Designed miniproteins, single chains, continued (3). Designs and how they scored, part 74

Each design is a single chain, and the fold is of that chain. pLDDT is the mean over its residues in the fold that is shown.

## One batch from the design tools (miniprotein)

Design m10559
Fold by ESMFold2-Fast:
Structure m10559 (fold): chain A 80 residues (1-80)
Amino acid sequence: MTTINLLVPVPASLTPEQVQALAKELEERVKSIPGVAEAKVEVIDDTTLRVTVKVNSDDPQEVLDIAEQVGRVAAELLAA
């Protein structure tokens, strides 16, 4: 298993409650990505989320493909 750590910036205009709701939605959506074994999203400050993903593969290409999917999901949620 490979662990991916990503930092996701969030708009400073969001309330703490909105940031927590976004973190929860991001965690659930990342968990639904094929190849993800475990996912956790943590609010580390008012403008940053830490996304930790455990992948069922040690193949660098599969790990990168999943990291790209995680980034895409985060971008979609932030654009909404």
Scores: mean pLDDT 81

Design m10560
Fold by ESMFold2-Fast:
Structure m10560 (fold): chain A 100 residues (1-100)
Amino acid sequence: MSDTDQLINRISSIPYISQSDQDRFQQDLRRYSQTQDDRSFQNRMSGIITQAMWTTSRQASDQDFQQIQQSFISFMQTLGISQDRIDQISRDAQRQRRIS
């Protein structure tokens, strides 16, 4: 479906996401397009994005981290993930960066 292709293109543009995470995301997006199980889909995507943001927090410079974090936030909003969950993931990523 066109929506699935748009989301795949968006995830591919986010820096520091591994190929295996991209492949998993593509499989989940294709499943979502068939079932429309928004809650299970959002929970799974939140997990993948959280791991990617933690990796980014450890590897990226301060400037790159801010830009990449904004890309993840925009992507999560596109997926319909709640603002409260987005805020939690962002806070956890910032905390991981400071402690790591």
Scores: mean pLDDT 69

Design m10561
Fold by ESMFold2-Fast:
Structure m10561 (fold): chain A 109 residues (1-109)
Amino acid sequence: MEELYQEAIELAEKLDLPFLRKGAEYAYKANVEEAVRHILEAARAAQNGDYTKAAEHFRRAAEVARQKYLETGDENARKASDYFAAAAGYFQAVADGSIEHAPVEVEEL
């Protein structure tokens, strides 16, 4: 988990995605390793300009984190799910051409 978390933080900083960093922090605190694996794949897809694939991986990360919250009641899992759902919506909008890809400050959910 710690190694995956460090890789996620490094990718978030490299891609200038502060919402990805916050989501990864909450997923790490909730011990949702599967969600961290999905956001790493999403970040790599975004880095390659594959925004549709990035949105799909963020949706899967949100679903995994939501499931963890439903099982445990861990608020960190709920916050991770909310951040990943926001990221999925953002990259879907980029893929659809509704917005341009630029670093966006995301308010804490």
Scores: mean pLDDT 77

Design m10562
Fold by ESMFold2-Fast:
Structure m10562 (fold): chain A 85 residues (1-85)
Amino acid sequence: SIDDIQKQIRDVKKQTLKQIEELQRLLDDPNASKEQIQEQIEEIRKLIDQMEELGKKLPVGNRGQVLRIVDEFRNILRYMESQLK
């Protein structure tokens, strides 16, 4: 159902936010390896992709908010990845 998909989107959004917080922790940690940081980036990317796929299952009129959230998370991730350079 639409309600079940929306619940799944909310759950994935919460998980994505938690993983972004963990990525920030790793970026601030002088003992974190580049490999740990790259693994965390890939985990976040998978969650964003999952959220986008869930959003595609919604009726067209209901997709706008989730697509904006997906774009916002991708922008955050790109910014955080830039800190590795």
Scores: mean pLDDT 87

Design m10563
Fold by ESMFold2-Fast:
Structure m10563 (fold): chain A 81 residues (1-81)
Amino acid sequence: SAADVAELLALLDENIALLNELLANPKLSQEQKDHYRELIEEYRTLKEKVEAGELSEEEIAAAIVFVRTERARLQALKAGL
């Protein structure tokens, strides 16, 4: 649905913003920085596919669950820094 598309896009933007906040931490290893940059590119690619209408309703619903789970993990990482 349009509501699910809007929710997924918002969640992707929130995760990208959170990863950019994590990348600003000077204590991160090069390996951690490379990993977070790769995640940003993966989220940007997913966002482009969503905006292009390439995902089914079932794929969008699954992506929302996945992105929400990842957001919780990223928030925990940020809190531990």
Scores: mean pLDDT 86

Design m10564
Fold by ESMFold2-Fast:
Structure m10564 (fold): chain A 94 residues (1-94)
Amino acid sequence: SFEIVETKEVTVPPHGTATVTITPKEDGKYLIRLVTDAPPDQVRAEIEYKGKKIPLDGSHILDVKKGEKITVTVTNLSDSPEPVRVSIEVIKLK
């Protein structure tokens, strides 16, 4: 069973970056998911957790501790002048 505990929506300008920070309220296993209508080759995402950088290729599962921050950075690689909309979904796995 899945519970979406947080959703962060960001708009990333052309050749720009956007960063979201997630602070878990409970220890557990969490799925971090990148949701966008942009083609996969136009968006790059990376998780930083406990000083480690991890590519976010659609989704990634983390074992997290309450209060330990997760940072997600999204880069828009598109040559289009249009910004890219991205949602970062945080799902608690049971």
Scores: mean pLDDT 85

Design m10565
Fold by ESMFold2-Fast:
Structure m10565 (fold): chain A 58 residues (1-58)
Amino acid sequence: GPDAEKGLEAAKKLLEAGDYGGAAASAGHTIRVAEEEGNEETKEEAEKVLKEGIEGSR
């Protein structure tokens, strides 16, 4: 639904800005929202952003 998609867009924007910690946190929240909405596509994309945010912070 729109809430998960908005969360994903916010997480991607943080990742592009180099805010890896913010991207990971936003992506983690988005995964939860996507699960509640049954949006598997957005969940999978948010999981990728979460991994990139964690890796970028290392």
Scores: mean pLDDT 82

Design m10566
Fold by ESMFold2-Fast:
Structure m10566 (fold): chain A 83 residues (1-83)
Amino acid sequence: PSEEEWKRIEGETYLVAGAIYYAMGKKLAEQGRLDDAIEAYEKAKTYFKKASELFKDVDPQLAKEAENFIKDVEAAIEELRAK
């Protein structure tokens, strides 16, 4: 594949990893495991940031989607820390 295709594949891989950690964080929060949930959300945020950066030059729409997920994760972390 081209350099742009590899960046898309890598970005999509990070986007999926972020989604998995985000889902894990939600389940941990439901279980009252707040510190573990925050750790999972922080990992999700890291992966979504990596995805956004990779997509920036090759797929601006996916970059924007990853940015929106970062905002959702940050809101979830803030909500849990307020409890």
Scores: mean pLDDT 86

Design m10567
Fold by ESMFold2-Fast:
Structure m10567 (fold): chain A 95 residues (1-95)
Amino acid sequence: SPSYLEQLRDELIEAVKNQDIDKAEQLFGELLRYIETMRMSMNIPLDLQEQIEKELKILLDILNQGRENGYFTDEQIKEFEKNIKKLVDLIHEAL
């Protein structure tokens, strides 16, 4: 539901801001499970699928860089917040 996605978005942003890489990866896994369930349950327009995949790749790259470095930079935190908000908006559009 929209309220679940908004809660998950806000928790993800908090985890990244708090440098809690393990929690950020766990919550991102929950988001991926939600998207997989949505894809199995409904026919999503190809253009929205491509946009969702693009945003997921950006978020995954930031998480991977944080894991490799042991921290997120301020720039990575800002980019993560921007792209997670966009991703949630795209998912709401698909619903």
Scores: mean pLDDT 88

Design m10568
Fold by ESMFold2-Fast:
Structure m10568 (fold): chain A 78 residues (1-78)
Amino acid sequence: SKKIQELIDWLKKKIKEETDEKAKGAYEGILGSLETNGEKASLKDIAKGLKEKLKEEKDEGAKKALEEVLKKVEELLK
């Protein structure tokens, strides 16, 4: 999907610019999941998974990273 590829490219840029190790780890985890399963997952399913991760996340840097990814996924869904 062109939109999944756009999300992957955006995540790679965010990882390069990120200085918080927990936020960087969150972006890298999402990127790894998308590179492995992205062709089998819809953006809607990705958004749902991110919302569930956000409910359980206790690290503020990782939480901020997950919120930024969710915002980008919601932008791509419009």
Scores: mean pLDDT 82

Design m10569
Fold by ESMFold2-Fast:
Structure m10569 (fold): chain A 77 residues (1-77)
Amino acid sequence: SAAEEIAEAAARLEELRAHLEGLVAEVAALAPEAAPELRELAERFLEAVRAGDLEAAEEADRRFVELGRAAADAVLA
């Protein structure tokens, strides 16, 4: 049923949220200054996915990866 499909989609979104929170926590351990912006980008990504806004989701994902990479490079330098 549509209700079961919606419930499954919501469960997948919660799994995604937990995964992103884990990634933010790992980056925060190395570069705590990047954590607030990464958390904001993760929330924007999740909201875009929930809304079915593919363009917004791709933009948030790109910025999240870019910021995470920059933070890692700064720590490894």
Scores: mean pLDDT 82

Design m10570
Fold by ESMFold2-Fast:
Structure m10570 (fold): chain A 73 residues (1-73)
Amino acid sequence: GPVDFSGMSIEELAEFLARNYPQLAVFGERAVEEVRAALEAVRRGEIDADTLAALLGIPLSVAEAIAAHLATL
């Protein structure tokens, strides 16, 4: 089913992404830390959803849903 990010903190979202997107294992033990930094950059408007999708190797539709959720935090 569609993933609902409502109610997730940046930390919870970073842990969710690191767990559900195995390609992020390229960051090793710092996977959650690197994802969290990218999510915080989106929240600050430093990078957009397209950049997030490319950086994490996730679908643009998922990155757009994440960016929309982060705008509410």
Scores: mean pLDDT 79

Design m10571
Fold by ESMFold2-Fast:
Structure m10571 (fold): chain A 85 residues (1-85)
Amino acid sequence: KTYILKIEGQTVIVTKPNGEVIEIELNLTLKTTIREILEKVGEKIGLDPNKVEVIVDGEKISLDTTLEELAIKFPTADTIIVIEK
């Protein structure tokens, strides 16, 4: 299953595999990790963060990547692809 995440300020916009879009407001900082986002999102949509692969701009990234590191490495990317294994 594939989920598409877009981060806009303090909001994570999640497009589910069925095309449903959900907006989740989180207290995001530059030190927030992708894992922390997926744990919060997963609790609301039933996603297991231990069974996913994360892709940004065609590259597989570590779930321990911070939003700061993500912004430095992928400055124009605003979309995160999450694949459930």
Scores: mean pLDDT 84

Design m10572
Fold by ESMFold2-Fast:
Structure m10572 (fold): chain A 55 residues (1-55)
Amino acid sequence: APLPELPPLDVNDRASMDAAIATIRAWLAEQGIDWRSTEGQQVALRAFKRAVDAA
């Protein structure tokens, strides 16, 4: 499944975390996925993990 594109994520930087959350939520809205659904939460979790692993 496609995931939102995130830059490498520093979990200790609030600005990076806020930007990542905003990007994921915007992407889910564009795809018509409810971020509160199981699918939306799975997409968000996978996107965060990939971005953290890339940092």
Scores: mean pLDDT 77

Design m10573
Fold by ESMFold2-Fast:
Structure m10573 (fold): chain A 82 residues (1-82)
Amino acid sequence: SELEKALNEAIELAKNEIKATDEQVEAVKAAIQGVAEGKMSVEEAREAIGKAIAPTAQENATPEQAYKLSTAINNALDLAAK
């Protein structure tokens, strides 16, 4: 599915670009899946993801890497909200 592809891209970028932990990756998955299941709003998911990964992104990411990751996450959230 398009959502599965977008989710996998966001996870790959989180692991490779910012060196996200397994716990951080699971938080991103849970938030996006929560939106897809109607249990969480896009705004709530965006906040949860931000809290989980923002410190790691600020430490490890260039502005370009942060933008690319943010774009992939927002694409996955938009697909989940359909």
Scores: mean pLDDT 84

Design m10574
Fold by ESMFold2-Fast:
Structure m10574 (fold): chain A 91 residues (1-91)
Amino acid sequence: MNKEDIIEILKKTLKRRGVEIDEEAEEEIKKLAERIVEIEKEVKEKIKEFDANESKYSKEEQRQEAIRLTAEALRKIGDIEDELLELIKKL
């Protein structure tokens, strides 16, 4: 998803919950969308690196590495959720 799509989803979600979006809130939403795009890019790069190195791992090691990469991606998503919660508290 591109940055503009993420911004629109975030704005729609906040408005749906009765949160008023001023210029300050719009700038913070833009920053969060930029960070989401960077995380998506990092995850895609790690998947490509894993695929390129697949032959270096046993099937069990491939499974463990896939679990590790998934856990790391989920942790980064959790960080974004925490940033969204802090933004909502300021509004």
Scores: mean pLDDT 73

Design m10575
Fold by ESMFold2-Fast:
Structure m10575 (fold): chain A 87 residues (1-87)
Amino acid sequence: TEAFRKELISTIERIKNELDELLEELKKQGKLTEEDIKQVEEIKAKLDRVFSGIGSGKLYGEEAKKEYEKILKEAEELIEKLRKKLE
C-alpha cells in the first residue's frame, strides 16, 4: 500500500540518519570502533536491499514485511548498543 511505502521510506531514512549521528558522536568521544562502522554499513546495506527488492518486485506482500521487520529489529538493537556506548 501507499501507506506502507511511505512508512518504509520514512523509517529507513530515520534509522540511517540516527546511525550516522551516533557514529559521528562516538568518533568525537574516541569510542568508535571498526566493528561499529562495519555493523552500521551492514544494516544500511540490508535496508537498501529490502527497499530495492520491494521496488523491483522481487519482494512482495507478507515476505517483504517479514524481511523488513527482521532488519528493523537488527537496526534497533544496533542503535541501542551504540547509544549505551555514549554514556
Scores: mean pLDDT 81

Design m10576
Fold by ESMFold2-Fast:
Structure m10576 (fold): chain A 65 residues (1-65)
Amino acid sequence: SEYEEALSRLIELQIELIEKVGMKAVNDVLLEVHQENTKEGIFDPLERLKRAIDAIEKEIAKVEA
């Protein structure tokens, strides 16, 4: 349930950010998070989702500032 809730939240945030800055910019943010997770040895799917959510929320906040 926590995984499904986090996945739904990430999808909502991705759509929101795509509408603001376009798909390429969103993909660049997600790729950066994926690379950082791999470097830090973070492979838990739920932890990866939460870190992706945090990264997208941070980017939305920057665009709205």
Scores: mean pLDDT 86

Design m10577
Fold by ESMFold2-Fast:
Structure m10577 (fold): chain A 70 residues (1-70)
Amino acid sequence: MEEEAERRMEEALKLDPVSAYSETLRLVADLVRAGALELGIRVLRRMKERADPQHAAILEGLAAALESRL
């Protein structure tokens, strides 16, 4: 799962900001369904640094919500 998540993040970073945000949400949803919450939080934190301020705020909120479930 970690290798797949890394590849999907690299692919998302090649996209426009809106598409990158959408793919980030899809990746995190897949990781949460697989029970990989810590990896999902790491993905959100990494992708937040490349997002616009509005999307970054949403990704940060999702990371905090997932952290609360650990």
Scores: mean pLDDT 82

Design m10578
Fold by ESMFold2-Fast:
Structure m10578 (fold): chain A 72 residues (1-72)
Amino acid sequence: SAMEEAEAMRKLAEEGTKAALELAHKQGLTEAGASGIARGEEVTVTVSVGDKEGVGVAPTAEEAAEKAIASL
C-alpha cells in the first residue's frame, strides 16, 4: 500500500542519516550534520561539516552514507 511504501522510504532515509552521522563521528567529525531523502529504492544522504558537503546516492543506507562521507 502507499502508506507502507511511504513508511519504508521514511525508515530508509532515517537509517541513511543515522549511518552517516555514526561514520562521521567515528572519523572525528563530531560537528557533522546529515540528512537523508529516500525515493523508490534509492536513498540520497547529504553530510555537511563546516563549509564542506558530501552527497551519496545508493539503494542502501550504508552505501549512501559511505559515499557521502567519501565525497567530503
Scores: mean pLDDT 83

Design m10579
Fold by ESMFold2-Fast:
Structure m10579 (fold): chain A 76 residues (1-76)
Amino acid sequence: RSVFDRLLEMLGRHPDVLERIIRNVPPDEFARLFREIVEAAEAGDLDSTLALFRELLQLAGVPEEEQQRMLEVLRS
């Protein structure tokens, strides 16, 4: 499984997080970060993918504890 597939599966299990991303992140920042996440994931760059996803979660106002939990699952 790709990191991107696991990321999408995780967002599906956390609809509140996905809603925060959609509502709170400016559309231009979302488009840029999403593109960068896809590019990093397609390149197999796990560290960059996780760092970009963390930035997206921070912009969305997701609590730090939830951010860490999600990133740990994706890293494993």
Scores: mean pLDDT 80

Design m10580
Fold by ESMFold2-Fast:
Structure m10580 (fold): chain A 77 residues (1-77)
Amino acid sequence: KEKEIKEKLEKLKAELEAKLKALDREDPSLKLRLELVEALLKGELTEEMIKEFLEKAKELGEETVNAVEALLEFYKE
């Protein structure tokens, strides 16, 4: 399960990086999601870090909160 999750996170990281490079404008939601994926890949995500990502996501809107929560659900498995 952990190996499969890491592979999915690595793919998602590459997709988010490609989207950010292709954008003609800044997207803080994509940037936050990329930072979270990087933290999940490191395997050192603390409860405090999870809280920080959720707080930042709330600032960016409900759709970003939903995306962050979905990523955290994969981490719990």
Scores: mean pLDDT 75

Design m10581
Fold by ESMFold2-Fast:
Structure m10581 (fold): chain A 80 residues (1-80)
Amino acid sequence: IPQEKLDAFAAYLREVLRLHPYMLVPAELTNGKLLPRDDALALGLLERLYAEKGLQAIRDLLLQAGVSEEDAEAAVSLLE
């Protein structure tokens, strides 16, 4: 993912959805370890997930975090 698209996605999470990127990272992405409250580390893990599983995996994480389908679609469109 281009850094500009990751930055836009992170800004949308914080400014529109009022979510920190670390809130989206489940323990499974860290091999069962708790992620520290580190947005930069979380964005790196989300970029890896996108590279391995595609856009749908990011959308699923947003929906699991309680984001509406409309807002999740708007957020993931920034990564396309």
Scores: mean pLDDT 73

Design m10582
Fold by ESMFold2-Fast:
Structure m10582 (fold): chain A 96 residues (1-96)
Amino acid sequence: RLPNNSPEVYEVIEVSETVTVYVFRESRHPMLIIKSIVNVFEKLGGELIEIGETERFAYAVVKIGSKTYIFVVPKEGADMEEVRKEAIELGKEIAK
C-alpha cells in the first residue's frame, strides 16, 4: 500500500520519454526521506540504480518497468533554482 502521507512534491520534470525527475520539498533529513522512498520501491520490485548526495540534495534513481524515476529531496536552505539545474543535468546523464 502507498502511504496516505507522501512527501510533498515541489515539481515534476519530464527529462525524456522514459526519464522523470521528482523534486520534493526541502528537508533537514533529505537522505532519510530518500532511503524511505527507495525502501518502498525495492519492496514493490523496483530496481535501485543509484543513490547519492550532492551539496544541495539527496537523490535516488529507480527503474520501474520501462521508466526511470529520479527522486530529489533538497537540503534545508538549498537554492531551488540550483537544485532544479543539477536535477535536470542528472536526468540528462541517466537518459544517455
Scores: mean pLDDT 82

Design m10583
Fold by ESMFold2-Fast:
Structure m10583 (fold): chain A 80 residues (1-80)
Amino acid sequence: MSKEERIKLLKEVIEKLKNGEITPDEAVKMLKDAGIDIEPAKSKEELIRQLEGMIKALEEGFDADSAEELTREGARRVLE
């Protein structure tokens, strides 16, 4: 699926979790069915935190392809 569709799904899942419309287990299933891999979260708060982190990364305009280049630039910046 597209990056825009991933962001939309993540935002919808967070909103439903905050509103109590779905359980963390249901949210995990929805995301896995959409091809989004997430860590097992024991709490709604932990799951929301993970999803918000993913949205932020996607909105900052990098994908998996850019991860290597960001690691190289990050290695240059973090070695102090």
Scores: mean pLDDT 68

Design m10584
Fold by ESMFold2-Fast:
Structure m10584 (fold): chain A 88 residues (1-88)
Amino acid sequence: MDEEIRKLLEEAKKAIDEKDYEKALEKLKEVVKLLEPEWEEDKRELAALAMMLGHLVALGDPSAQEKGEAAEPYVRNKDYKKAIEVLK
């Protein structure tokens, strides 16, 4: 599974670099599903979006940081669907 996860992360990073955020999200959702298959779908989608935004923050995108901060109260309240909506 380590090789599969690594390949999916590499594909997600390439999609982010190409600004294909929909493809990046799908690859990251597959990573989260492999790591945490027992999580609810909304929680896995939130985790995938958080991974994508974390990468964008690391690349110096201030708008990604602002979105993460805006979603934080919903994550703390376990309102994953609203957190996803804010992060998109």
Scores: mean pLDDT 77

Design m10585
Fold by ESMFold2-Fast:
Structure m10585 (fold): chain A 87 residues (1-87)
Amino acid sequence: MSEEQFAAETEAGVYELRAAVLKTVIDNLRKAGKLTDEEILEMLEEIRRDYEKALQVAEAAGNTQLAADFRAGLEEVRKEIEEVRKK
């Protein structure tokens, strides 16, 4: 692995980890009734941006499998945003 490939994969991994942590926090706070729909949407939009950045980095690095995983994560976040908006 080149330093460039390692840096790109590390950057993508950071965005993925941040998205996963935020989603866990949202789920926990949502179950506790501590978040408004507006706050949930704001946090979901942040997760969406993190996955979009992760996907962009993975695609630029040519990592097709990692890019596919991030596309799946991005689709899940988009569905969650729509569910909150349908309230």
Scores: mean pLDDT 77

Design m10586
Fold by ESMFold2-Fast:
Structure m10586 (fold): chain A 71 residues (1-71)
Amino acid sequence: MAVSEEQLERVERLFARLLVEEVGLSEKEARGLAMGVATMLAEGYSREEILARLPEEERAAAERALREAGL
């Protein structure tokens, strides 16, 4: 996928927020996971590959963050 730096920042921010608000993770844990997903996107991993690597609870939040970022 062609992903801009702006989209990576948006995914990281949105996913971290959803992980805290909906999954109940700490801000530190949420930030770490969101950074990991943004890194995978920057490295060219597909949406499907990224989602397959996440637990069910986190996957729904990641799907929403990716969708809102236009990915």
Scores: mean pLDDT 82

Design m10587
Fold by ESMFold2-Fast:
Structure m10587 (fold): chain A 82 residues (1-82)
Amino acid sequence: MLTPDERARTRANLERSLPVLEEQALKAAKMASKGDENAKREAVRLLTALYIAYTAASLAGDEETAQRFKEIAKKAVELIEK
């Protein structure tokens, strides 16, 4: 388990990165849905980053932020599949 200090830093970093990852993932997913192969590769990389962030937030005890990362990933997948 992370130390209390590591947990606090992890939570703060993930909370700050959330809006940036959301914007990037949804943009990449939307472009991928239009047949952009580069955007599709980028969306896959961002989905991986979102699942890593979800796991890190969960391990840090930030269940709210973890669920938000999971929701963003789900929304991105839904956009790609359209």
Scores: mean pLDDT 81

Design m10588
Fold by ESMFold2-Fast:
Structure m10588 (fold): chain A 69 residues (1-69)
Amino acid sequence: ELDRVVEEGVERIKEVSPSISDEVAEEAAERFKAGLEGAGEGAGMLLETDPSARAEVGELVQKVVELSD
């Protein structure tokens, strides 16, 4: 389910930003999927037990936004 959502997101990003390469889009999708997978099951636990993970998540979100913009 999440996999399909990510795939649709990547396709939409490529339509809006045709300058993005397939390789970059795939890498972004894989990282985004990993984040969603972790968020679904371990996000709460990770954020509670590891404060450094919060900063990393923030940086990842910023990078994804920059690539999408």
Scores: mean pLDDT 57

Design m10589
Fold by ESMFold2-Fast:
Structure m10589 (fold): chain A 95 residues (1-95)
Amino acid sequence: SYEEEIEKAAKKVKEFAEKEGVDMEAFRKAGEEAKPGFDEIDEEWKADKRPEEERERKALERLKKLLEELKEKYKDNPMLVKFLEEMIELIEKLL
């Protein structure tokens, strides 16, 4: 489910940051910048009256686009880019 993937992502972010000694400030800024996009996807999910499969596909496609935009913005941060690429790959497997 979308909620399970978000929870899994949040846990992965925390574990990645702790293990790699990552620049937590860069991750925090990326998270803050992504929040409006995540909120929009959640609102669209709640308002969408289509079958669940169509709603899940749309939410995942929108999440993938948001992550690709973050990857482009933070392209000079290799650790954050690697994390975002792993997230995008996970979403692609669900599509």
Scores: mean pLDDT 72

Design m10590
Fold by ESMFold2-Fast:
Structure m10590 (fold): chain A 65 residues (1-65)
Amino acid sequence: MDEMSQAVVDLQVATYERMGLIRIEEKDGKIYVYPVTGSEESKEAAKNVTKALNKQTGKAEFVEK
């Protein structure tokens, strides 16, 4: 649900950043989500976070580089 989604997304972002799986960059009102490594785990984490943030804000982009 919307109220739970925000808390879940916040926790998910913090956990994945702490584990070195994703990196987030905010620029010009957009949120860019990067997989830190080329691993499948890192890519899945970044995609999941991007999808969740997009549901919440509509401003998130997954960047595969």
Scores: mean pLDDT 73

Design m10591
Fold by ESMFold2-Fast:
Structure m10591 (fold): chain A 64 residues (1-64)
Amino acid sequence: SEIDEVEARLLTLPPEVRAAVLARTLAAVKAAKPKTGEEANDIYLEELRKLVDEAEAAEAARAA
């Protein structure tokens, strides 16, 4: 599933970065005040994908 793929990518990040990404993702879901579990899952997946992409780019830049 899409969630499983993004979460697998999240697991490749350093623990501190992973924790920050998860905290920011959950804060975004909470701030959006979703009315259904489906809406919450959609927001979670979209935000997690965005933050994982950003974190991977930042880690790559740090290694360069």
Scores: mean pLDDT 82

Design m10592
Fold by ESMFold2-Fast:
Structure m10592 (fold): chain A 67 residues (1-67)
Amino acid sequence: VGEESLERTYKLTLDALLAAGVSEEEARELAEAARRRAQGVIPLSNEDQKKINYAITLLSKKLLEES
């Protein structure tokens, strides 16, 4: 809903992917897709959607574990 919330989703996803050794270009594309998904306006490829769902699940689990 808020711009800050969408930007946070982008930053968290980007940081996690970069930490995993993904290239900046690829990490940016996946993080952008994750942000748009949070906004609810994504026509993602099946492969990309699966990867993003997995990444979001891992990030959410990690946040809950560390909170």
Scores: mean pLDDT 68

Design m10593
Fold by ESMFold2-Fast:
Structure m10593 (fold): chain A 108 residues (1-108)
Amino acid sequence: ALSPVLAEALDALSGPLTAGNALRVIGAIEDPRMVTPEELEPALRRLLEISERTTDETKLRLAARLAVALLRDMYRLTGDPRYLERAERAEELIEEGRYREAVRLAAE
């Protein structure tokens, strides 16, 4: 099961981007609070689905930033530096404004 903070953030991104929903997503970006490594794949899959369905740039940017935060939190849980390397590559795409590609890279 997903951590409550992460589940609430994914639900917020799936609906209309109100100020309250944006703050929930930002909170998860700051600390996703993943408990187990098994949370990563379903969370990234939901972010990928959200990114493919939306043209809202703010929603895409938040989804991409959350995907990076999840990879960094996965490094905290596993110690595997490949997650940091993938997070850094995804961040480069975010800096280029390539948010959908950043989510796709993170979900590999």
Scores: mean pLDDT 87

